# Designed miniproteins, single chains, continued (2): the designs that were tried, part 95

Each design is a single chain, and the fold is of that chain. pLDDT is the mean over its residues in the fold that is shown.

## One batch from the design tools (miniprotein)

Design m7302
Fold by ESMFold2-Fast:
Structure m7302 (fold): chain A 108 residues (1-108)
Amino acid sequence: MEKEREELKKRIPELLLHYGRLALEHFEAGDFLGAAEATEIIGYAYYLQGDRERAASLFLGSADLYEQLGLEEKAERLRQRARDILAGDEAVEEEAIERLKKAVEELE
């Protein structure tokens, strides 16, 4: 996983630009599901960069969008994830790597 982590970190600026634009476009269109999903990916990108405070903020923002959709379990999982990373828990790293690998594949 270390080599995959380093390769993903090189792609983070591109991921942030793409998913940042995508999150805004979905939000402006009223597609809160698309906006929540894009915002969650941005959260994983900041987490992998070591910016835990920004990652937590993005997970909370994504959770608020999922809550507006009635997806309460998904919203609560993201709120718990935000609490865990702010407490220094590293359990998010494997999920971040897998989600960002898929996001890179979608950039093609």
Scores: mean pLDDT 85

Design m7303
Fold by ESMFold2-Fast:
Structure m7303 (fold): chain A 74 residues (1-74)
Amino acid sequence: TSEEEARKAGEEGARRGVEEARRRYPSVPDETLEEYGRKAEEGAIKAGLSGMSAEAAADLARHEVVEAAREEAG
């Protein structure tokens, strides 16, 4: 995966994850969701640069945000 593809995948995945988490877990503060999104984006970009496909990296970012929000919501 190219650096551009990895960055785009991470950003897109994290954005989708934050949107989904906001809808499913409205009790979680927006600033907390944005923090989860940022961390998931960084992790997904690193995974993409390390050989993960762009689609898999985007899914990883989305999943990480939703999982973190679910745990925070209780």
Scores: mean pLDDT 84

Design m7304
Fold by ESMFold2-Fast:
Structure m7304 (fold): chain A 62 residues (1-62)
Amino acid sequence: GAPVSAEERAAINEREVAEVRAASLEEFLKLLEEALTNGNEKEKNGARFALEVIREVEARKA
């Protein structure tokens, strides 16, 4: 491949970190959706609460 500049390498690293973070969040959200679909009422309430907490944390981050 072509040699990368310091700025290009920083951009690649930032994109890779964002991809890993997005993948981890997607996996966690998938587990919560599974609990909402197949869990009992207590598990569904717990998963719903966790989703609301995640939404609030992401809103504060913006």
Scores: mean pLDDT 72

Design m7305
Fold by ESMFold2-Fast:
Structure m7305 (fold): chain A 112 residues (1-112)
Amino acid sequence: SDQELIDWLVEMQRQMQEASVEEVGELADEVIEKLVAYARSQGASEEEVAAFRERAEALRDTTLRHLAATTDPAARRQAIAGMMHALMGLLGEVTGDDELTREAVARIDAIA
């Protein structure tokens, strides 16, 4: 299921690259919920899940603000990849799964 999670995240990133700012917000919320479910499956506490969600939503909001300020496709792809990269870093802090984080980040960066 780790490979399925990574493949799904890459597909979500591809969808975000072609999406409107509003649609990126909706897709980012789907990603956050999937990562929350994964963190819980790895034994994360409700306190850790709440802290992750707050930080993830702040990253989403920052990314959406940046996307609203640019029409450059390269800048958009970099902003989306940066958000996805940071979300995986936050997930790694909660789960301690550095290998999943490293593999996901490599796949995210490959399509930025």
Scores: mean pLDDT 89

Design m7306
Fold by ESMFold2-Fast:
Parts: sequence; C-alpha cells; structure tokens
Structure m7306 (fold): chain A 65 residues (1-65)
Amino acid sequence: MTPGERALKILEEITKKLKEEGYENAEEVMKKFSSQVPLSVIGSFSNADQLYEKYKDLLEELAKK
C-alpha cells in the first residue's frame, strides 16, 4: 500500500466515524481537514482511530458552524 493509498483510506474511515458519531457535515469537515493536514502526515498514521484521537480538537472545531 502506498502512503497516498493509506491516507485516502484513513480519510474515508474518519468520514465514516464522524457520521457514526452524529456529524451530519462529516464530508465538509473532511474537505477542510484534508486541505489543512498534508496527505503525507495522514498516511503516517497506523489507522483512523489514531488520527482521530490526535486531531479530535481540530475535527470538532471544523464541525462547528
């Protein structure tokens, strides 16, 4: 798996996790997140849960209207 493929999978899993936690704007949040955090950084995480814990505060801020 390339770092780019891993980053895309992590972004997809985070989007699903946000939807499961009740964020109706999950797709918009992830667009903003991916514009602020480089794919190389996203792809450096082992899984979506690790990235979610690390960036929880940023994801919550991006979810606020």
Scores: mean pLDDT 78

Design m7307
Fold by ESMFold2-Fast:
Structure m7307 (fold): chain A 67 residues (1-67)
Amino acid sequence: VKDLTEQAVEAAKKGDYESAAKLLAEALKQTASLTDPEQRQQGADAVQEASKKLPEEVRKKAEELVE
């Protein structure tokens, strides 16, 4: 999850919002699929930190992709 969130931030820095959104969506899906509450919390924290560094457009697209 952390690796995916870091890749999403890097893609956004390059202006590749489509790849950034897909990577963030994948991180969200992986976090949601974790059965261990502690690992899920760590994944959620990584997503939260990446979201603070990402534009709103990327976050919105990632949320749509998770649906």
Scores: mean pLDDT 76

Design m7308
Fold by ESMFold2-Fast:
Structure m7308 (fold): chain A 68 residues (1-68)
Amino acid sequence: ARFEVRVPESKIAALLQLLREEFPEAQVVESREEPGLFTVEVPDSQAAALERRIREEFPEAEVRRLPA
């Protein structure tokens, strides 16, 4: 599953740490055009957990599931 995740620039380091620690299988690509905008790809089995964890730790983050 693919997600578009937008966080404030001040939260970028914390988001990347969470993804490394809790979602080591995630493929993360930062947008070159917009700081704090990431495309995150995880196995479908982890999709719900990823969305929940980002919303819990980063309540200001925007999380959108991209179509397959």
Scores: mean pLDDT 80

Design m7309
Fold by ESMFold2-Fast:
Structure m7309 (fold): chain A 80 residues (1-80)
Amino acid sequence: LSEEEELAAELALEQMGLSVLKLKLSREPPTQEDVELLRKIIERLRELREKAEGELREEAEELLREGEELLRQAEEELAA
């Protein structure tokens, strides 16, 4: 695989992880483990954003915004 193809594959894996967590959190209250997993996904997305260019970077930025919003919501629910 080219470097760009590898980055795209890694981005797709993080998107899948976010989708699974989003589905879980739509049905169940968040746990500390879910928050920790979200933070790890966000960190990996930040790394991918810095390495990626063009459209791939824009996709990473969109996923990062989505992940950060989901983390904020999960943290608020845990605090309640």
Scores: mean pLDDT 85

Design m7310
Fold by ESMFold2-Fast:
Structure m7310 (fold): chain A 74 residues (1-74)
Amino acid sequence: SKLDELKEAAEKGDAEKVREIAESTVVEPDEESEKLIEKAVEAARKKDPEETMKYFIELEILDGLKLLKKAVLS
């Protein structure tokens, strides 16, 4: 799964792979999305999969809420 790939990349310190996965996941990128991507990438550089996963989940929630608001508030 995508989460498994992200976790493995973070455990290996593969920050570039983490960035690629995060960027490819976001449907509506903005400044807040970019901040969360950078936090996930930095956690991966430190080989911290738990922190990387935390920021990735926050990124998915943010993206989902933005899409929902757009659909409802037109």
Scores: mean pLDDT 81

Design m7311
Fold by ESMFold2-Fast:
Structure m7311 (fold): chain A 68 residues (1-68)
Amino acid sequence: VEEALEKLEEIAKKSKDPEEKENLLAVARVVREKKADEETVRKFLEDLALSSKNEEVKKELEEIVKEL
């Protein structure tokens, strides 16, 4: 879970879309604060991937989900 959050934060740092960056960081913050389990983290990441309009970000999120 921690490694997935670190990767999510790296994707956010590289994002040139301010809204996408804020969305990715918000999910990482909520997961850390609530100590969400692996299944909950997977659902959040899948939701972000489905909502993303950036194909590269979508693929990176799908890779994180596969590593969970």
Scores: mean pLDDT 77

Design m7312
Fold by ESMFold2-Fast:
Structure m7312 (fold): chain A 60 residues (1-60)
Amino acid sequence: SEKKKKIQEYVSKYSAYAIRAVGAEIDREYFGADPEETEREKERAEKLAKEYKKKMDELE
């Protein structure tokens, strides 16, 4: 169904951005990635994850 496809898309997007945020933090802490770049990436990813979680919640 259309609703099921949208939920699946939003869950996929939410998960991808949530993992990306954690990945940026790990890159900074364990792999010596640029602190400013990884902080910006983390903030951007967390914002997008929050937006998709909200969209998913609105369909429930």
Scores: mean pLDDT 83

Design m7313
Fold by ESMFold2-Fast:
Structure m7313 (fold): chain A 75 residues (1-75)
Amino acid sequence: SIQDQIQEVELRINLLEIAKSALELVIERMKERKAANPELAEQIDKMIAENEKALKEVQEEIKKLQEKLAKLKAE
């Protein structure tokens, strides 16, 4: 049913929002570690870049699912 599809999409969005929050926290802590340990800056910058890429992908997936949810609710 449309209602079952709405519930599935909402659950997926909720799980991705949790992943987004976790990635944001990891990036913040990496930036703090870089400030405290400038000798590790180059290695930490690579890790920040990879996590920022993952965060962008999660944000794009959330946006697509939010658009799908809006269409399902309009039916």
Scores: mean pLDDT 89

Design m7314
Fold by ESMFold2-Fast:
Structure m7314 (fold): chain A 82 residues (1-82)
Amino acid sequence: SKLEKALESFRDGLKAILENIKEYGSKSGKETILKSIKEGVEIAVKSIAETHKLSKEETEELREEVEKLMEELKKEVEEIFK
């Protein structure tokens, strides 16, 4: 479905962001990185919703999954900065 493809693309994007943080994160503060992730995710969600023309139901499901993935990403960032 459109939602499943959008979620897979979003997950792949988050993995790329995490790998970038692992390589370059030590050059930036944790708070700066978390802020950049939040801003980037907001842009990505808007782009996905617009590009895929998601239904109201699909948009709500995407939002819930995005919030879940964001919490997992935050946990991974916290582990990097231990």
Scores: mean pLDDT 72

Design m7315
Fold by ESMFold2-Fast:
Structure m7315 (fold): chain A 70 residues (1-70)
Amino acid sequence: MLTVEELQQRANQLINDYKNGKISEQEFLDQFFQLIEDMDASPEVSEAERSRIVSEVVSSFEQLKKEQAE
């Protein structure tokens, strides 16, 4: 099971890798869905903590996607 700190670290890494062009939009989405599945499989992480992490990733992704829109 993942801790809140591990989930936050993975979220920050995911955003940074996408921002720096290390991963594609498809790779970002695949990793983001995996992060959501890992959060869902981690009952020790509260719904409020999951919501906060998801909101942060979504907000960052929307901003970056707007800059990279085709």
Scores: mean pLDDT 77

Design m7316
Fold by ESMFold2-Fast:
Structure m7316 (fold): chain A 80 residues (1-80)
Amino acid sequence: SKETELAKTKALARLIAMETEAEILVRQNPDIPEEKKEELFKLVEDGKKEILAAKTAEEVNSVADKYDAKFQELVKEVKA
């Protein structure tokens, strides 16, 4: 539906913003272990895939919120 398509567009924009945050974080903190750098970018990739697989606008929003929360938690772990 158009509602699901719009939700996916907005959710993908959120994931692109997270990817940009990850790129900035990695550039500003070169001492971050490679494993953690890979986890940050893999989380964004996994989120994009799950958003594209979602069937309803409600599912899309739920997935986006889930990955946003996971991303913020990983960012806190990396900064610790």
Scores: mean pLDDT 88

Design m7317
Fold by ESMFold2-Fast:
Structure m7317 (fold): chain A 65 residues (1-65)
Amino acid sequence: NELIKEAQKLREEALLVAYYEKNRDKALELLDKSVALMQKAGVPQSVIEEEKARLEALIDKLLAS
């Protein structure tokens, strides 16, 4: 599924932006784009919410590094 692959790339980019650029707003915008693609791909909302919470916590840790 091309949407899932694109969503994965956006999540990886969000983490790199958090770690290297220390730009929280940009990292969260990339995460939101990934979430939109997961919704389009038919991923269950509960799974999307759990992954979003996990990635937001990881972004915050990377920003603090």
Scores: mean pLDDT 87

Design m7318
Fold by ESMFold2-Fast:
Structure m7318 (fold): chain A 67 residues (1-67)
Amino acid sequence: MEEEIEKFIEEVLEARKTLSPDEAIARVAQLLREKGLTPEQIARVVRAVMEGLSDEELKELLREILK
């Protein structure tokens, strides 16, 4: 479970690093939907990505939501 969460977090971080901002937002939203997150949870993570949270802050947010 924890290993799957960490792998998912790394996929989100990789999308943010490798894609354009618009593509990263679309990819992150898709990954979150595939994990079965609610629209409210998806909106919260997408907002964090748009606001430019650090990798560490984004990891903590994703761990909070995915637990």
Scores: mean pLDDT 78

Design m7319
Fold by ESMFold2-Fast:
Structure m7319 (fold): chain A 78 residues (1-78)
Amino acid sequence: SMFEELLRAAVELGRRIYEAMKKKPNPEIERLAREADERLREYGEKLASASEEERPKIVEEALRDLERFAARLDEIEA
């Protein structure tokens, strides 16, 4: 389901951030982690209050934001 896809994407981003920070502490990665946490919390709140019809759109938006965070992490690690 799309919710399972969102959960997998969030967990994978967290894993990548953890591994990157474990190799070398980086303030840019720390900031990215904080921003990702804040965004996911906001999406969680939106999903909790949303109708069934609105939830797919919110999940798609959250997935796009997670892809953007992953792309930013790729650039920092490059």
Scores: mean pLDDT 85

Design m7320
Fold by ESMFold2-Fast:
Structure m7320 (fold): chain A 55 residues (1-55)
Amino acid sequence: MRTVLNEAVDRLVAAAKAGEKTVTIASAELTPAIEEHLRRVAEELGIELTLERVE
């Protein structure tokens, strides 16, 4: 099964392979732990990550 974290990481990896430099992830399911992990992955891939917490 996929989690929001797995889906977001897949998007970052796919964007890096496609030569994209900016990714926006908007979700009400973002927890602080997920945000921290996604920020780290984006930094390692050289992608500018924008996180939008949907209220």
Scores: mean pLDDT 77

Design m7321
Fold by ESMFold2-Fast:
Structure m7321 (fold): chain A 71 residues (1-71)
Amino acid sequence: KTEEELEKAKKELKKMLKETVDLTDNPVSKELNEKVRELLEKDDLDGAIELLSEYTGDESLKEKVEKFLEK
């Protein structure tokens, strides 16, 4: 994986998180946003994906990101 792919994945995750927060209007979404942002700042992309998937309960989200990383 290249630096560009990693940056793209982080950007997509941040964008997806912002959209999720706006749609759900849920207090849990704010905590999720902060935790995912912190993991992304650490360059812990796997941790950020894991946390986001756990809170949303959507395993397909994890697979979608994996496909982008595989490219």
Scores: mean pLDDT 64

Design m7322
Fold by ESMFold2-Fast:
Structure m7322 (fold): chain A 57 residues (1-57)
Amino acid sequence: MEGVVRGRAAYEEARASGDPAYQPVLDAGDRGEAAGAAGDFASMERYYREAARLYEA
């Protein structure tokens, strides 16, 4: 759950910034949103954790 919260925050910050350097964060977050919408919460968590990791790099 923590990874989802952090990844979602990273995704929203990346979207708000408009900085193309955050494109990988947006890509990971978009996959997380799609997985969540499909009911695949395990993949959603993995993608949001990846978004958080990319944002923190």
Scores: mean pLDDT 78

Design m7323
Fold by ESMFold2-Fast:
Structure m7323 (fold): chain A 92 residues (1-92)
Amino acid sequence: DAAARLAADPDDAEAWLELGRKLAVEGRADEAIAYYERAIALAPDSPVAAEALLLLGQIYAAQGDLARAEALAREAIALSGDAEAAAALEAA
């Protein structure tokens, strides 16, 4: 599991992402944010970072910080190369 993976390797970016999702589902938004930021820091130019940026943006949107949420979504789209998501963001 993700917790056991982090105990063995604290630089496992995917394990930080998985634990962050679990914390977000539990309503522990501040902790989820810290875990997503750690995943991004460990693997900044990766699919893990792109997903962490999207999930982080969703938390900020839910908290009403729409400007930060939009900035994070744009960064995630740029990293993933998702042209459809980029077009949807421009249409919003």
Scores: mean pLDDT 78

Design m7324
Fold by ESMFold2-Fast:
Structure m7324 (fold): chain A 64 residues (1-64)
Amino acid sequence: SLEAVKQGLLTHVDDLVRLGYSEEDVREEARRAIRLFKTRYGLTDEQVEELEKTVEEHLRKLLE
């Protein structure tokens, strides 16, 4: 379930970058999505940190 959430977040990040969103806007939208998922799925603080790190690492690699 957490892996599915990760894949969804990474796909969302890819889509936003492709649509021409700025790096700042992509980060903001990802944080918004993570906060929503925390509430919706009852994620722990550790799981939230893992999602945040995963998104930041992916975004760095994607944008170089």
Scores: mean pLDDT 82

Design m7325
Fold by ESMFold2-Fast:
Parts: sequence; C-alpha cells; structure tokens
Structure m7325 (fold): chain A 78 residues (1-78)
Amino acid sequence: MEEAEKLLEEGRKAEEEGRRAAEQGDYTSALLHYVRAIRLYEEASRLYAEAGDEEKAREALQRAREVAQKALELAEKM
C-alpha cells in the first residue's frame, strides 16, 4: 500500500520535527508536530488494516501511542 507507506513516512518526519522543536525548547511547536505525527500514524494503521496487514497496522498504532506518550510528557513540562 503506497498510500499507507507515504503516511507512515510523513508521520516519521513530523515526529522528528517535533523532537527537534522540543530540543530547542519550542514546546508549542513540538506538540503541534507530535499531534500531526499521531494522526498520520493512525491513518496509516487504518489503511494497513483495510489492506489486511494486521502486523503493520499494529506497528503504526504502537508508534502513535509512543508519540502520544512523548506529547503528554512534554505537556507536563509546560
């Protein structure tokens, strides 16, 4: 699924942008990037599930959960 793979890659880029913003102390930008990454990973998971790839769907959801945890920890510092 090229569409799901593209969303997964876009999610990884958003997650990396969020991490860089957090390292610079720009917590607002970091949270916005993390929220975008979560949505992209969730959409990728949905497309993988529709294609019958339960393993990749699960992995994408796990990535979304990991980013959500990072966003929560960051919000607690604000």
Scores: mean pLDDT 86

Design m7326
Fold by ESMFold2-Fast:
Structure m7326 (fold): chain A 68 residues (1-68)
Amino acid sequence: SLSSAQLAAARALKEAGASDELVRAFIAKMRTMPEAEGTRVAEEIIRLVLEGRHDEAIALAKETLASA
């Protein structure tokens, strides 16, 4: 199961205007990442959305998907 932070980040991305496809891909990627790394990315996305930096939050999600 996803951590509370990872689930909150997915919801924040959707509120920021991310497509359902991007949100689903992000959730799938989070499940494959080390928990500590996934939590750091999730917390950063939540922070960016709370600051109104929606484009940066979406960009970080896309960068996370592109990373090996």
Scores: mean pLDDT 83

Design m7327
Fold by ESMFold2-Fast:
Structure m7327 (fold): chain A 68 residues (1-68)
Amino acid sequence: SAALERELAERLGLSVATVRRILEVRAEHPRASLRELAERAGVSVKTVLDVEVELGVQQLVEAVERVF
């Protein structure tokens, strides 16, 4: 939702457009690695990880496993 996009943008210091792009890529590619999501969204792996952390503890666990 627009509210979630705005809250993530504010907390992470990103534009709403950037957050929306990351969430859209994530929705289209639910099995993609952090690196693949970063490449598709045109952002750093750290930026994707920061978004995933804000979305929940479960996403953080998956992110750590994929990076390792």
Scores: mean pLDDT 77

Design m7328
Fold by ESMFold2-Fast:
Order: sequence, then structure tokens, then C-alpha cells
Structure m7328 (fold): chain A 91 residues (1-91)
Amino acid sequence: MIEKKLEELARLAEEAGVGPSTTLEELPEEMKKLEEEIIEEIERAREEGDLKKLEEILELVMKHLDRIGVTGIALALIIIGAITDVLLKER
């Protein structure tokens, strides 16, 4: 289901004309809501220590990065942080 959420986020970004100059405050509320839902999925995978799921979500975010702009960069950084947290807990 995360793939569908990222595709929908990309569609909303295209419709709203989101680009590199778009600030987080300027994002449509629908995009903010989807971002929150995606972050919840990332946090669940982090809590479960599911590195494979975190890597899969990161790959999907990177695939859509050009379409989702600043939101994609924010999500990628959150996922990298989550992966780092899981790796540190293994030691």
C-alpha cells in the first residue's frame, strides 16, 4: 500500500505544481496528510527493526523524487535516520 500512497503523493505534487522552490508551508493539505501517513509507515518499520521495508520505502521515494520535490527529500532523510536507528540498536 505504500506504493499507492507515494504515487498519489506524486500525482498531488504534479497537480499543485510543486517544485524545488516550494516550501513545506505552501504544500496542499492533502499532500501533508499523505506525508504524515507515509511517516507513520516508516516509524512502524523502524520500531519493528524492518530494514528491508525501510530500504523498499526509500527506493520508492527516490523513484518519485523528481515529482514530489521537497517532500521527497524530507521523507528520504527520515528513512535514512530510521535505518541508522535500527542499525545502532543491533549493537
Scores: mean pLDDT 76

Design m7329
Fold by ESMFold2-Fast:
Structure m7329 (fold): chain A 71 residues (1-71)
Amino acid sequence: SVADRVNELIERYGARVDELLARGDFEGVRRAILQAGEQIEAIRRENGYIPREQLERFQAFAREAYARIEA
């Protein structure tokens, strides 16, 4: 399902963000968030929608990842 694809994407990019943060690669974190957003938009274009719950989960993921690299 669309929800499963988005959930799997958030999980994969979450793991990637954790790896990059452990290395102090903050530019890599920003790039990973951008790539995750591009993949979400591709799923939206293919299916015409993203379920609200998954959209909110991605927004929370992105906000939290940005907060972890900003002072």
Scores: mean pLDDT 87

Design m7330
Fold by ESMFold2-Fast:
Structure m7330 (fold): chain A 79 residues (1-79)
Amino acid sequence: KEPTPEQKEKIDELIREAVEKALKEDPSIEEELRKIAARLAAARMLVEGRSIDEEVEEFNKYVNVTKEEIREAIAEMRA
């Protein structure tokens, strides 16, 4: 079943809390999580035609990814 907007918001909060807890326990995973988020954002832009601004806003709910990291991921995928 597709989650309702309210369920989606709760799921997003739970993911964010889990990420924040993991980063607090092991900060070294932050770089890997940002790299994964940037690549997922790049893939979504290519598949769904979303803008980089929309992807930055969406992923910043979970992990602090930058437009530069997403642009680098896009460049790697196109190379």
Scores: mean pLDDT 74

Design m7331
Fold by ESMFold2-Fast:
Structure m7331 (fold): chain A 64 residues (1-64)
Amino acid sequence: SRKKRELTRKVSRGAGLAIRGVGVLTEARIQASKSTPEQGKELIAEGEKRAKELIDRARKLFEE
């Protein structure tokens, strides 16, 4: 049905955004571990910002 198709799309889209958000944060932490402590903090902060944006979009899809 139309509702089942809509739900499936929302779940797939939300899951994709959440997975990508986790990936961005994980990559930022990996790069930070290869950098100086000062640079690492900046890289993690940038990664957190990008990951939060993607995760917030995923959350909004699941809550709507």
Scores: mean pLDDT 77

Design m7332
Fold by ESMFold2-Fast:
Structure m7332 (fold): chain A 83 residues (1-83)
Amino acid sequence: KRPVIPVSKEENRRLVDAVEANGGAATLGELARAAGMSVSTLSRMIEGNVLGDLLVVRRGVKVPGRERPVDVVELFTNLFADY
């Protein structure tokens, strides 16, 4: 029931391309920066399924080289085995 954030077809492709450029996975912060939007905006778009089923959020992922688990966005069709 919450309003969905409008997403153009071009913005959706840009987000998918950005995740693919990072090998099929990117942190929410990195993807938001690449797309020129806030982390909260991107999270709401994904949670509202506005980007379709192409992107999924994994919360609390332990990433090599990072001290704390982070939220990661992955391509549903191109899930990485590791990051």
Scores: mean pLDDT 63

Design m7333
Fold by ESMFold2-Fast:
Structure m7333 (fold): chain A 68 residues (1-68)
Amino acid sequence: MLDWEEIDRAVVEIALAVMKTIIKNNRPFNPDETLAFLERQLARARALGDEQSVRELEELIAKVKKLQ
């Protein structure tokens, strides 16, 4: 049995770092696939009760939606 909380937190942290870099550098990406990925990470952050990650993911989702 895996420690899902530790794994989910690591996945969210890595996803936030990667997506912040992509959005900051205005790199070309598929907005639909990016939104689906970010929404999945947001669901994980909410399940963990990580308010900081939830807030950061909501900001990234808003930025991606504005770029569509």
Scores: mean pLDDT 73

Design m7334
Fold by ESMFold2-Fast:
Structure m7334 (fold): chain A 66 residues (1-66)
Amino acid sequence: MVERIEVEPLGGSRVRVTVTAGDTPTVVTVYDRDGRELARHVVAPGETLTLDLDTDRLGAVEFADA
């Protein structure tokens, strides 16, 4: 389960996604606006993942308990 998520534009074609996992391991998947997978990571319980992505067309960030 996700404790916190932030999505922030960095300017140009870059976006920062920050995810903090709660009490369970969390699979984080980032998609562009066409549904193409840009990144997939497993975040350990209580840890924070920061992803700087080279895209101006962020579509979705999805979470699944691992």
Scores: mean pLDDT 77

Design m7335
Fold by ESMFold2-Fast:
Structure m7335 (fold): chain A 118 residues (1-118)
Amino acid sequence: SLAERVEALIDGARALGDRAIANIEKGPEHVEEVRAQADALRTIADELERLAKESPNPEVQELLRKAVETLRQASDLIRKAAEEMEKDPEKARSYATQARELVDEAVKLGREAVEKLK
């Protein structure tokens, strides 16, 4: 169902976000994994944007639109963290903290959309 597809993408976003933050905390040897995780999170956002168009419910469309924007911001912050991991680890961790908050918000918005798709 559409609800199951959205839920799977939201679960994927949480897992990718958690792995990216863990890799940022481990240090600059993990920069390439962090970049890949940022790109994968962007891909999830793009798929959520496509799924939003399949729902005739305006509330679901708006919740998923906000989730998509929020995940794209999180992806950008994770990529910025990757750029800083070698040069400024403290700044990289600051970006990771901001990205975590955005992933949490996107997951919340996605869960609300799933509930309305029942």
Scores: mean pLDDT 90

Design m7336
Fold by ESMFold2-Fast:
Structure m7336 (fold): chain A 76 residues (1-76)
Amino acid sequence: SASAAEFERIRAELRAALEEALAAATGGEREFLELLLRLAPEDRDALLRAGVALTLAGASNEAVIEEMIRRARALL
């Protein structure tokens, strides 16, 4: 179906973008991206929504990354 093909394309594009970001990333950002690529899609989606919510609540980038790494490790 068109819907299934579209989701597969979007997932492939997102994975390619994450792998490109990983190639340039260092420190906590790299650790977070490596963990993110290992998560199931549903866990990755939930984690990213939580990260957005923390950012909107005024958390620093460093605090968000640290918390997301902690949560990602708990899901693996």
Scores: mean pLDDT 75

Design m7337
Fold by ESMFold2-Fast:
Structure m7337 (fold): chain A 78 residues (1-78)
Amino acid sequence: SMKDLYEKRAKDNSLSSAKYAKKGDLESAYKNSLESAHFAKLAGNDKAYDYSKLSAKYAKKGDNEKAYKYAKLSAKES
C-alpha cells in the first residue's frame, strides 16, 4: 500500500540520518531527518514524525548525540 511505502521511506531516511549523525555529518543527518519526517507525516505516523523533527532540530544545532538518539527512535516507530 501507499502507507507501507511511506513507512518504509520514513524508516530508511531516519536510519540514514542516524548513521550520518553518528559520523558527525550533521548536514546530511538534517536532510535525511527532514525527509523521514515528510514520509512519516504522509504515513500518518505522528510519533515517527515527532522524533524525526527532533532529530533534525538537534542536527541543526550541532548536537550529534541527540540527533542520533531521535533518528533511532523515529526508525523504531516506522
Scores: mean pLDDT 91

Design m7338
Fold by ESMFold2-Fast:
Structure m7338 (fold): chain A 92 residues (1-92)
Amino acid sequence: APALAALRVEPAPVKAGGTLRVTLTGGAADADVEAVLRRDGEVLATARVRVPAGGTGVLEFSLAGLPAGDYVLEIRDRTDGAVLTVDFRVVA
């Protein structure tokens, strides 16, 4: 059952050295969310937030020191085990 109603990742594309913002909107149930930033199968950063039912959670990832290229953000709902993936590009 989806505990999250919506997901937004901004900006797109993101500039190298910038900040990636992830906004999570809660659905009918509280969600315990882990976000994992990956490149080429390697975990670069993790963040965790609790998103209350009908509320909002925000995660920010600093991209300082990370090169331009293709990245994957995995959003893991620890409440129901669901995993969502978002592909995004970092530009120079």
Scores: mean pLDDT 77

